# Designed miniproteins, single chains, continued (4): the designs that were tried, part 75

Each design is a single chain, and the fold is of that chain. pLDDT is the mean over its residues in the fold that is shown.

## One batch from the design tools (miniprotein)

Design m14753
Fold by ESMFold2-Fast:
Structure m14753 (fold): chain A 55 residues (1-55)
Amino acid sequence: SMAEFEALTDMFVQLALKYNTPLELALKAMREYAEKEGWSEEQIEEALARLKEAL
């Protein structure tokens, strides 16, 4: 769902910031998770963009 997508994306960003995760590793982990869960490419790109802006 859209709400689930938003919550998971925010959680991933918060965890990456909390643990000072390198951007490259965070982007790779997010893409792998999203592809496994069947997110659309549009959703994946939006999540990655938010992660890039936050880190």
Scores: mean pLDDT 79

Design m14754
Fold by ESMFold2-Fast:
Structure m14754 (fold): chain A 58 residues (1-58)
Amino acid sequence: SERERLLEEATEVALEAYKKDGEGAASRKVVELLRERGLDPAEAAELARRALNRAFEK
């Protein structure tokens, strides 16, 4: 599904940004990506949270 692909893409973006510039940069880049793709703010926030949790699963 499109949402599944977007979540996967956001997770990769988060992980790459985290490796370079840390957690704050990862969070910012993921939200920017989702908003650029036309998601409403609530949807973008929820998907960003899931992508970040997946990337930083510890």
Scores: mean pLDDT 80

Design m14755
Fold by ESMFold2-Fast:
Structure m14755 (fold): chain A 56 residues (1-56)
Amino acid sequence: GDVESVFIALKYYLKEEYPELAAELLKDDALLREIAVQANGDVEKGIELLREYVEK
């Protein structure tokens, strides 16, 4: 996938796994966009990076 596909996948993952955090992070999606860029089109890498951020 491309960066946009990763970004969309990260939003769905966040809403499903961390619904309370989803409301705050979706208000300013800059972090999710940054993670999507770092994942370079790899959805699994994007999910891993997001998990590291929220679980740390």
Scores: mean pLDDT 76

Design m14756
Fold by ESMFold2-Fast:
Structure m14756 (fold): chain A 69 residues (1-69)
Amino acid sequence: SSEELKEKLIEFLQSLGVPEEKARELAEKIVEYVENGRGGLSAPLLIHEVGEEKALKASKFLSELLKEM
């Protein structure tokens, strides 16, 4: 579900050192992108907000989650 995807993204982003409030904001936006067929916008958003290294890790995690949904 989109709720489970959001919660898992929040937890993962926090594990990378992203503050909870920012992790929640980013996860909500990414879920919105995915639900609207704009999942390709997720990586650029993450790069700008958390940097390339954390964005790469989060993008791999997101890709894995989406294969199970």
Scores: mean pLDDT 84

Design m14757
Fold by ESMFold2-Fast:
Structure m14757 (fold): chain A 60 residues (1-60)
Amino acid sequence: SAAAELRARIAALEDARAQLDAEIAEARRTGSLSPAEIAALEAARAALEARIAELRRQAE
């Protein structure tokens, strides 16, 4: 169903967000990335959050 498809898409984006959160945490811990690179990852994370929120609104 369309609802099942939408839930699957939300779940995939939530998984991607969790992976990105782990990458940001690791980069902060190890100092492997510049502040600008970390800021870019944080911006990507914010974009994922906005997309998840949008899809959740569509599900209701």
Scores: mean pLDDT 87

Design m14758
Fold by ESMFold2-Fast:
Order: sequence, then structure tokens, then C-alpha cells
Structure m14758 (fold): chain A 86 residues (1-86)
Amino acid sequence: SVLDHLREGRAALEAGDYEKAIEHFKRAIELTGGRNPEAYLLLAEAYRKMGKDEEAKKWYQHALEVARELGREDVIRRAEELLKEL
């Protein structure tokens, strides 16, 4: 399920297995037809932890766009905050 991929992706992220985390978060995005702003946020965080700041910025921007479309103020605030750090 989407929630299983988010959970397993977070576990991989905590373990420092960024490639595995990215795979799970991309799967969560795919399963929601691109309508999961948390998955974009987590994908961006995985890229940032790898030092891939340009990729991270791209996915934070996607998270922000989708969050704005869905009215997810929690994710809007988080994505804007994280984009200021890049």
C-alpha cells in the first residue's frame, strides 16, 4: 500500500539507505498518481541527505505545488521552510 511504502521508505531513510528510501517514495508517488505531497517531501529529503541539493529542490517544489493544489497547509509550510535552506 501507499502507507507501507511511506513507512518502509522512512525506515530506509533512518538507516541511511537513501537509494532504497527513494525507491519506496517514488512508488508511493506512482500509486497516488502524483497526488501525495508527503511522498514528494520525503523524496526531496532523501536527495538532500545524499548531498543532491538540486534534485532535493526540484522535489520540494513538486511537494509545494501538489500541497497547494490539495490545500495541505502543513506540507506547504514545511516545503517552504526546507526550500529556504537550499
Scores: mean pLDDT 88

Design m14760
Fold by ESMFold2-Fast:
Structure m14760 (fold): chain A 73 residues (1-73)
Amino acid sequence: KLTPEQLEAEVEASLLYMQGSVYKLQGDYDKALEYYKKAIEIELEAGMITPEEAEKRLKEIEEELKEKKKKDE
């Protein structure tokens, strides 16, 4: 059940996730992480996810980007 405010936050977060994915595909893992963190913060502030869900998503993204960076080194 999304409010108009949550729908707007979902669109904003989606755009930030897309930008993060673009940086990830370019091998810019630091910028990818920055944009993913911004997307998660928007979802958290809009009440779309819990703090526990935000921490889990952030950890999963950090681990994924760390593994990709290791393969490129």
Scores: mean pLDDT 80

Design m14761
Fold by ESMFold2-Fast:
Structure m14761 (fold): chain A 81 residues (1-81)
Amino acid sequence: AALLAAGSAAFLNQQYSSAIASFKKALAANPNNATAYNNLGIAYLNLKKYADAIAAFQKALALNPNNASAKFNLAVAKANL
């Protein structure tokens, strides 16, 4: 909860490296959070870490196949490889 909130705050403030660290810790505690994986992917995408972004979005879609945001962002990440 606290690490997920910290990751979301860092993400909103465009502190993507801090957001990634916080979301990774949150996902270690709760690995079934599709929203956290999608946000992790977006943070990687903003840092132009396309392979890491793809992996995160694929995890988000494995947990929630109807996540339109993750589907769209996965296509964007793949287009930039």
Scores: mean pLDDT 81

Design m14762
Fold by ESMFold2-Fast:
Structure m14762 (fold): chain A 89 residues (1-89)
Amino acid sequence: AKKLLEEAEKLLKEAREALKKAEEAYKAGDLETAEKYAKKAIELAEKALKLAKEALKKAKNKEEILKAIALILEAIGIIIEAKQLLKKI
């Protein structure tokens, strides 16, 4: 479970950076770059969501359960925000 949580956290960090690049590109009028990075943010966040859900199923203690839930919520948030950005492009 710990290794799955660590990998999910790493993927979410990459997803947040991709979303930030997408938002900056959108504000600059670079719609092609905004679309590319928004799609990348979704892909990374969906992968992190799968790992966090597996970590939740394998969690042995309250600390691991709470961390997995937090990562699931963060991944869903990134996916929603990136999809909303794509809808504007």
Scores: mean pLDDT 89

Design m14763
Fold by ESMFold2-Fast:
Structure m14763 (fold): chain A 56 residues (1-56)
Amino acid sequence: SPVERERRIREEMERGLREAERDLENYGKISGDEELAKDGIRRARRVMERRFAEAV
């Protein structure tokens, strides 16, 4: 159903976002550029929200 498909897409995007956030946090710690890492996380979240809106 459309509702089930939307839920699946949302769950998949949330999983991908969590992985990307962890990678960016680790990168920030290694590089010492925590602000750049935080900006990357914020951008990734915005992109995922936009893609979710476009997908459903």
Scores: mean pLDDT 73

Design m14764
Fold by ESMFold2-Fast:
Structure m14764 (fold): chain A 65 residues (1-65)
Amino acid sequence: SQAERIAFVERVADELLAETDDPATRETLERIRRQIVALIEAGRVLPEEAVRAAMEQHKAAELAR
């Protein structure tokens, strides 16, 4: 369901946020979480693997700055 997909995004975001104290990285993760939730609410069906990969990639890119 849409609610289950949103819950998955929130869970992944919480897991990744727990792994970092960097404010810029936390802001990036919150922004990406909101963007993905908005896509799901707009009716997009995103695979769980793609959601996790996108959030992990953005976290890694921000930490490398």
Scores: mean pLDDT 83

Design m14765
Fold by ESMFold2-Fast:
Structure m14765 (fold): chain A 74 residues (1-74)
Amino acid sequence: EPSRREQILRLIGRILRLIGEIFDLELRRKQLLAQGVPASHPEIQAIDARIAALEAERARLLAEMRSLDSVPLK
């Protein structure tokens, strides 16, 4: 089985990937709003739903990482 340090590093990698995807979606949302697309538009609603799903997954991974509290993050 992988060490707790290895498990934490893998979780960090997954979290960073999710943060990057959320950032890209937030940037797309801001671009659409800047173009005059209303927040009620289906494209923005779809982006908001995707961001919410990724935020939930990020929260789950962060909770899992906290359960490995015996190993420092650095």
Scores: mean pLDDT 79

Design m14766
Fold by ESMFold2-Fast:
Structure m14766 (fold): chain A 62 residues (1-62)
Amino acid sequence: GAERARARELAREEAEKYAEMLLKAYPGGEAKVEEVSEDTFVATVESEEGTLEKTFDARLYL
């Protein structure tokens, strides 16, 4: 439904904000946001210090 679509959009936006924030902290790194399932987004930042990832579940935004 429309509420689930909005929740997915919010989860994606939060994942993108998290990746952007980490890129500011690790300016030599690379960031990506991936949809790994219908309700789940993963923000990943790869840097010389290692790989950082965080999962965002759209159901938390319903």
Scores: mean pLDDT 79

Design m14767
Fold by ESMFold2-Fast:
Structure m14767 (fold): chain A 56 residues (1-56)
Amino acid sequence: MDGQQALIDADGTLLRYGVSDEAKKYYNKALELLSRGDEQGAIEYANKAIEAAKKN
């Protein structure tokens, strides 16, 4: 999975389960990492955002 797909999956998950402060923090970090070309970091933080959102 590339960094763009990970962010798309995270965005859809946050919209479905609700945006918590923790999920938003991880999602914003994933966006920053992807914008800098850090695909591994973007995937990691996108997955953290998904897990945080599912706890809502």
Scores: mean pLDDT 80

Design m14768
Fold by ESMFold2-Fast:
Structure m14768 (fold): chain A 90 residues (1-90)
Amino acid sequence: PDTMVKNVEKELGVELTDEEKYLIITGYNRARQAYLFGKSDDEIVDILEESLKPLVEKYGAQKLAKAFKGEGFESQIIKALERISGEKLE
């Protein structure tokens, strides 16, 4: 969790607020719990969409897609960012 947050901060070039760190950490924990309980990919994407929406409003979907590259749930995060922004990501 701490390593992921630091990687995201480094890629965005900013220090995240405690609220933003909380959104990322809790979103990941909820996604992991859903995965372990056999929830669908779409349900995991819904969880991540809820957590990432405020971050997309502040930083933009393209920057967040780059920031989460190589992290756990990367494909679900990209889908969530695409749903929030309405744009196709790489």
Scores: mean pLDDT 82

Design m14769
Fold by ESMFold2-Fast:
Structure m14769 (fold): chain A 84 residues (1-84)
Amino acid sequence: MVEEAIASLENPKERELVRLLARLAEAALERARAAGASEEELEELRRRFEEQIKEVAEYLKEKKPSDEELEEAIAALEALLAAA
C-alpha cells in the first residue's frame, strides 16, 4: 500500500511529497468517477497511480534529493492540487 511506501521514507519532506502525490491521485480518481468511468477503469487507474507512487518513493530513497529540490517539488504539487 502507498502508506507503507510513505512510512519507509525517513525524511519528513519526502513523506509529504509522496502524500501530496497520493492526494493528486485521489482527486484524479474522483474526477474520473464523476465523469462516468467504470469500476474496472477506476481500478486500473488506481493500480497505475499506486505503482507510480511506489516508484517515486524508491527514487527518493536512492537519490536522496536536497531539501531545496524537495521543497520545489512540494510547491509544484500543492499548486497542482489547488488547480485540481
Scores: mean pLDDT 81

Design m14770
Fold by ESMFold2-Fast:
Structure m14770 (fold): chain A 74 residues (1-74)
Amino acid sequence: GEKAIELGEEGIRLGLEALKNAKTQEALNLGIAGALLGIGAIAEVKYTGDEETALRTGEAGIEVGKEGLKRALS
């Protein structure tokens, strides 16, 4: 049951790294979105117990956070 929380934490980590390295508004927005999706995944597990939705949200957070970091570093 901890997988969604792990994915959420990774999305937050990647989103924050994107935010810290961002040189454009686009990279900043993607970093924020990745972090918020990661928080959303953790909240979904804690408040509703919907692990399916939480896993998908966490995966999306990682994907968005990775894109943000890619944009921030290039």
Scores: mean pLDDT 87

Design m14771
Fold by ESMFold2-Fast:
Structure m14771 (fold): chain A 115 residues (1-115)
Amino acid sequence: REEKKKEWLEKYSKDKEVSEDLKLLLAELASLSPEEFLEIIEELFSFLSSLELSETEWKKLLEVIREKVSEIPSEEEQEKVLKIAIEQLKKNNKEELIPELEEVFEAAKEEAAKK
């Protein structure tokens, strides 16, 4: 399971045709438990923020991230995930994507609060 996740992350760093592989990665991410998602979050955002994703691919990724973040039972852990994601975007000079990411986390937090 962990080897499979690493294999997919490595595949994205090497492939020129990211769109189909991103679709498979999004499916894998959607299948993760909240605990599994938290374990890979730093490596995942470090890797994804280094990619030249299209606007469409980035929006699809954000949809999956929103669902996964809404499954995290702790608001403190949700805030830690957002902080990690923002740090990785800044590190890779993609600060322009931060507002969309913050909107997604706010929406996920609101969904979690309705439980």
Scores: mean pLDDT 71

Design m14772
Fold by ESMFold2-Fast:
Structure m14772 (fold): chain A 96 residues (1-96)
Amino acid sequence: EEWKKLYEKGKELFKQGKYDEAITYYRKAIEVAREKLKENFDEEIIRLSQEAADNIVEALKKMKKYDEIKEMLKRQAELYRFFGDFEKADEYEKKA
């Protein structure tokens, strides 16, 4: 599948220290995976999408792109707020 190939390419680039390129492929993999999930629910796609997101955060830390990390923390806070976890939402909001 295309999303698996994009994910594996992202992992390969990450191992090579090409963090900007790795993030691009991880984001593409997540996008294609989300389109697949609209057609059929697959727990493997969900799990690998979470792993790709974690790898994006790690790559951003390696590159010291703190503004992009702040944006991801804000998105995480919005997600917790949506699920009713206001304590965690406030925590992530303050970290951003």
Scores: mean pLDDT 74

Design m14773
Fold by ESMFold2-Fast:
Structure m14773 (fold): chain A 75 residues (1-75)
Amino acid sequence: SSELAKRRLAALREMLETGDATPVAELLREELLAQGFPEEEAERLAREAAEEGLEQMEKNREEVLKELEEAEAEL
């Protein structure tokens, strides 16, 4: 939905601006729980994915920021 897309983009932007993977990890955890993952596994997988995502995004910061701006314009 457009609301979920807005939440995802906001979490990604906050992560890039703060250097904190928590906003994305929390959103991914909610998504994994909705898919039927156990809470402990969902939290672990979400944290690992968000932290790895932050590292990759920081390596390509300019390109990621441009993609975020383009995606935000489509909401």
Scores: mean pLDDT 81

Design m14774
Fold by ESMFold2-Fast:
Structure m14774 (fold): chain A 64 residues (1-64)
Amino acid sequence: MPAADELSVRILELLAERGPLSVREIAEALGVSQATVSRTLRRLEAGGLVRRLPDGRYELAAPP
């Protein structure tokens, strides 16, 4: 299991509670820069924890 930082946990909780969100919406909800959110989402997507939708929003990926 890869180690998750505090921001990763908060993003996953936010997506579970509110559904698909853009990078901007996540950044504003958590009070973090869009660049930091984008970097964290890229790691989570590589790990299979989130999925990017055709419209550019992110949601939780189903576990394998």
Scores: mean pLDDT 77

Design m14775
Fold by ESMFold2-Fast:
Structure m14775 (fold): chain A 73 residues (1-73)
Amino acid sequence: QTYGLAVQYAAGTDAAAIKAALTALGAEIKTEWKGGLLAKTKAPRAALEAALAPLGLAFKQESDGTLVFTHQA
């Protein structure tokens, strides 16, 4: 199954590190903007959580086949 990925991050976050972690899992970055990106992935949620947790990102919700990750408050 292919999931949508939405990642939202705070200003000053290392966006290159986030993209590198996602690309290492085979994710395809579709759109990028200041403070976020959209991607597609076949990686399971657990692998995404494990890769993004060291970067301060946590699973927020799943909405219509899209997994949403944001910085922990």
Scores: mean pLDDT 80

Design m14776
Fold by ESMFold2-Fast:
Structure m14776 (fold): chain A 75 residues (1-75)
Amino acid sequence: MEYEAKLYEQGAKEAEKRGDQVTAEILKGRAYYLKGDYEKAAEEFENAAQIYESRGDTELAEKYRKLAEEFKKKA
């Protein structure tokens, strides 16, 4: 699990360098989830939901908000 979390962390940094902020937030959330940090995972998915909402993508925004709420319940 630690090795897999590092792969998501590296992917998030590469996404940030490319200006792909929503992908970076999603990959950070997955890395935190694999480390058992559900509170930070929820925060990153909430950030991704806000980016989708700002783009008018209500369906993806709702999907990531629901995922963040599920992780908050586990934290």
Scores: mean pLDDT 81

Design m14777
Fold by ESMFold2-Fast:
Structure m14777 (fold): chain A 71 residues (1-71)
Amino acid sequence: SEELAKKYKEEAEELNRKAQEVAREGEEEARKLEKESKEEALKKRREMTMKVAELTMQAIGAISSRLGYEN
């Protein structure tokens, strides 16, 4: 149905927006930490990358459900 397709699209868009926000916040925090400790900045960027990947996978799952593909 059109309503179901819209729901999955909105869910995927929300997850993608959250992924972008996590990436932006993580990069800002990493830049601040880089002034204090390069190692801490690298840790923060790694954590950000893993979280973005998680949210992206969730978004892909939502899209796959809409298309009727196995997740």
Scores: mean pLDDT 77

Design m14778
Fold by ESMFold2-Fast:
Structure m14778 (fold): chain A 64 residues (1-64)
Amino acid sequence: MEARKLLEEGRKALEAGELEKALELYRKALELAKKEGNEELIKEALEGETEVGVEQLKRAVEKV
């Protein structure tokens, strides 16, 4: 599977609120992007991981 496809699936999981699944998909995308040497996809995967982290934090503080 190509890194770009994993990024697309990660975005869909994030949109669906499946944060754990989105994080897994972005991590897989990052690993493939690093193997491909594609700096743009590496950047997008890292941004996706950051978005998941921010969303997880928002939900955690709203539970309090």
Scores: mean pLDDT 80

Design m14779
Fold by ESMFold2-Fast:
Structure m14779 (fold): chain A 64 residues (1-64)
Amino acid sequence: AAEEALEAGLAGELSPREMLRRIAEALGVSEKTVERLVKRYAVETGDLDEALRRAVEELLRRKE
């Protein structure tokens, strides 16, 4: 699941690239889509971990 990949990445169990890839696969989007949302939220929040959480949350809502 996307949330599982996010938590593993934040815990340092996955590389940043592998974390983004697994999130993209779980949500049915491209890695570029995930990166764009993370960059957008990173500019808004100033916190990369929070930006990652917000990007995953937005993509999960899009799938509903």
Scores: mean pLDDT 78

Design m14780
Fold by ESMFold2-Fast:
Structure m14780 (fold): chain A 63 residues (1-63)
Amino acid sequence: MELLEEFKERARELVEKGADAQEINRLISEAMEKLDDAQVTELNQFIGEAYKEAGLHFERPAA
């Protein structure tokens, strides 16, 4: 399913740019319209992984 892969790539780009939570939420809203619930769940998991791979933290780093 190529749409899911496209959303994953867009999410990775946003994370790389240090996009705000609002930008990420907008992407997720678009995905919810076009993707199945299972695909949206996978996208959310991928976004978390993308943050880890980019070395960025949306929360405070561990002490």
Scores: mean pLDDT 73

Design m14781
Fold by ESMFold2-Fast:
Structure m14781 (fold): chain A 63 residues (1-63)
Amino acid sequence: ADLYVRLGQYYLKKGDYEKAIEYFELAIKEDPNNKRAWQVLAIAYEKLGDKEKAEIYRKKAEE
């Protein structure tokens, strides 16, 4: 849902990348076709330094 994406973006802005990821994963569970949720999940993993997961989720966002 859009609410989970917005909550995740709030925590991403605050630098709480782990909490941001939790909300983005909830958004994806509600709507796996939400490309924005996949995009911001990739960004959150990049911020954590997890380049492998960031690449996987970036590709999901492009589908």
Scores: mean pLDDT 83

Design m14782
Fold by ESMFold2-Fast:
Structure m14782 (fold): chain A 90 residues (1-90)
Amino acid sequence: SEEERERFVELLDRFIQELKNAKTKEEAIQVLERAAEELSKSTDPLAQTVARTLKAFIERAKKMTEEEFNELVDDLILFLKAVRDIVRKR
């Protein structure tokens, strides 16, 4: 539905903004954990797939250094923006 699509886009926009505002790896991981939880509650198969992808990334991110994580966070934001664009074009 359009309402479900709008909600999915709104969730992605919120988490992208929260990731941009995170000052530490720990804060960013907390944002990603909330994102994975919220997306996992969606009936949208793409949202559920993104949630599983984020959970796998979180597991790896917890073992990364701050520097390694900071180099990857921009790519993660680009990934979330790409998902948002796919959902918007539905």
Scores: mean pLDDT 85

Design m14783
Fold by ESMFold2-Fast:
Structure m14783 (fold): chain A 62 residues (1-62)
Amino acid sequence: SPSKDTIEAEYLLALARLEFYVAGNYEKAIELLEEAKELAEKAGDEKLVKEIEEELEEVKKA
């Protein structure tokens, strides 16, 4: 079963995507992605960390 930190990281990643792609709230999307990354790193989920880092780069380039 995924840890609570993994579930929270996935939830924050989903919220960050909504803030970026639907609402246009870029600063809030970055904050949510950075929090999601910390939780994914704490959980040791390297695949999720990489997914969040890729999304963070895309948001920062916009």
Scores: mean pLDDT 86

Design m14784
Fold by ESMFold2-Fast:
Structure m14784 (fold): chain A 60 residues (1-60)
Amino acid sequence: MNLLVEAVEDYEAKSENELSIKKGDKLLVEKVVDEYHVLVKNLKTGEEGLVPKKYLRLIE
């Protein structure tokens, strides 16, 4: 899934599989993993990882 989203708040990774993000980061959703988490790629850094959906907003 190639969905563009923006971080609405800072999030700090709590595990090796998670990605830390900063408010305003542009991210590409690669996969919806479960009800609460998506696999994203940070377009600025190229880093990939899981983030909770609630920290992300869909952008056009």
Scores: mean pLDDT 83

Design m14785
Fold by ESMFold2-Fast:
Structure m14785 (fold): chain A 99 residues (1-99)
Amino acid sequence: MDELIEAAINAFRAAGRDTVAEALRRAAEEYKKNKPEKSAEELLEQAEKLFANSKNDEDIRKALELAAKAAVLAYDEKDYETASRALRLMMQADAALKG
């Protein structure tokens, strides 16, 4: 798990997506301290709804943070489909914040 998350963080930094890399890094550190009560799928569903109904940059940032938590939990659970979906949502949120 840690190697896959570290590889994803390094890939996003190399691509200039520092906001995505930092959100994923923070989510990984928080996961080491406290496991979330919600499932990866539930966190991703909340992130998708928040992003789709975003009213401002703060909503988009919250969606990015929820998607990062979903990605970390999905990687730990070896749910690579949910992890992939979460990383894509993070990239979409980052693009929206920069546009």
Scores: mean pLDDT 82

Design m14786
Fold by ESMFold2-Fast:
Structure m14786 (fold): chain A 56 residues (1-56)
Amino acid sequence: DAKAYYQKGEELFKQKKLDEAIKYYEKALKIDPNFEEAKDNLRLVLIKAGKIEEAL
């Protein structure tokens, strides 16, 4: 379920496994698009990974 994916994402984020954390937060949001905690943590991990600053 969404919460289980979110918790796995948090575990990975704490381990600095940023790309894996992103995948699990995205899975949580695919199940529950209004999961605010997953949205917030996805934003934070994307910033830390430098992905939000990539030129398109």
Scores: mean pLDDT 78

Design m14787
Fold by ESMFold2-Fast:
Structure m14787 (fold): chain A 55 residues (1-55)
Amino acid sequence: SALVEEAKRLIEEGRYDELRALLKSLSPEERSAVLRELTEQGVLSDDEGVRLLTE
């Protein structure tokens, strides 16, 4: 939950480099959970989530 809220804040502020760093610091399970929650809440598309993981 705290990770999701931090990720949402970074997206709102346009801080995508920091968002990418945050996601890369997480376990695969935590990363998947955060991305799923962001896409379910409509703040991130599936394509945007994939791009964050591959860049």
Scores: mean pLDDT 76

Design m14788
Fold by ESMFold2-Fast:
Structure m14788 (fold): chain A 69 residues (1-69)
Amino acid sequence: SMELQEVTARMQELVARLLRENPDDVDLRRWVSDQLDEYVAAIDAGDYDRALSLLNELIERVERWLEQA
């Protein structure tokens, strides 16, 4: 859906910024990878409502992390 596409684009922008600003943080990188794996699993299952929920949670957590940088 258009909403999922827009939220996905926002997530990609924020995650790229987070990783760019924290290039040596291996724990952060692992956490992001784990969150994205859950998202991909939801997409592969066709559960777009769950995928959208997971993206919104990831965006909220990434935004809070960036505020602590």
Scores: mean pLDDT 80

Design m14789
Fold by ESMFold2-Fast:
Structure m14789 (fold): chain A 72 residues (1-72)
Amino acid sequence: MDVTLKVPLPGATREQAEAAKNAALAVPGVKSVEIEETPDGYVLTITADSEEAVLKAIEAASQAIADYLRQQ
């Protein structure tokens, strides 16, 4: 069964959101990642084949944002 979760990225830039999307897409079992722009910031909509894949995608996305901040 596919699992879809929305992950808010408050205060993230577009570049950070794109880095997070790319990292999440690299996780096995992730089927799609969409970036949504809201008044409160960017939101990732992650769809994966399992909850384990979604959790790994969230971890990868968080790490990508942290890595991006270290380069800026």
Scores: mean pLDDT 79

Design m14790
Fold by ESMFold2-Fast:
Structure m14790 (fold): chain A 76 residues (1-76)
Amino acid sequence: SKAEELIKEIEELGREGIELAEKGDILGAIGQILRIIGLILDSELLDLSEEEKEKIRKTGEEQIKRMMEALKKAKV
């Protein structure tokens, strides 16, 4: 489904963003966060159920949180 495709894309962007953050590529990690935010916003315009939109949003929020934690560790 379209929702499953978006969730997989968000998870992949999150994985790449965490790797970039761990390597100290702060701008690269921020770029992945912005891409995830864009996908969440785009999903609100799609013909998806509210449950599917919520799953996309929660997946994105979880990935962003993990990237932010990786960035915090890189600064310390």
Scores: mean pLDDT 84

Design m14791
Fold by ESMFold2-Fast:
Structure m14791 (fold): chain A 57 residues (1-57)
Amino acid sequence: SLMERLMMHELGVSREEVRAAIEGLRRGDYSAIRRLAEKAGVSVEALTGALRAALAE
């Protein structure tokens, strides 16, 4: 997805990390999202918004 590629580029994270966070969001498990947000230096709220945009594609 376009949003996956943008997150990988902007946050400097792997495709696997983005996909793990997306699957966590689908399950209502925010642990992967929190970990990725800390690693990327962004807020959980901002990252969750981007992941929801990726799911809407």
Scores: mean pLDDT 77

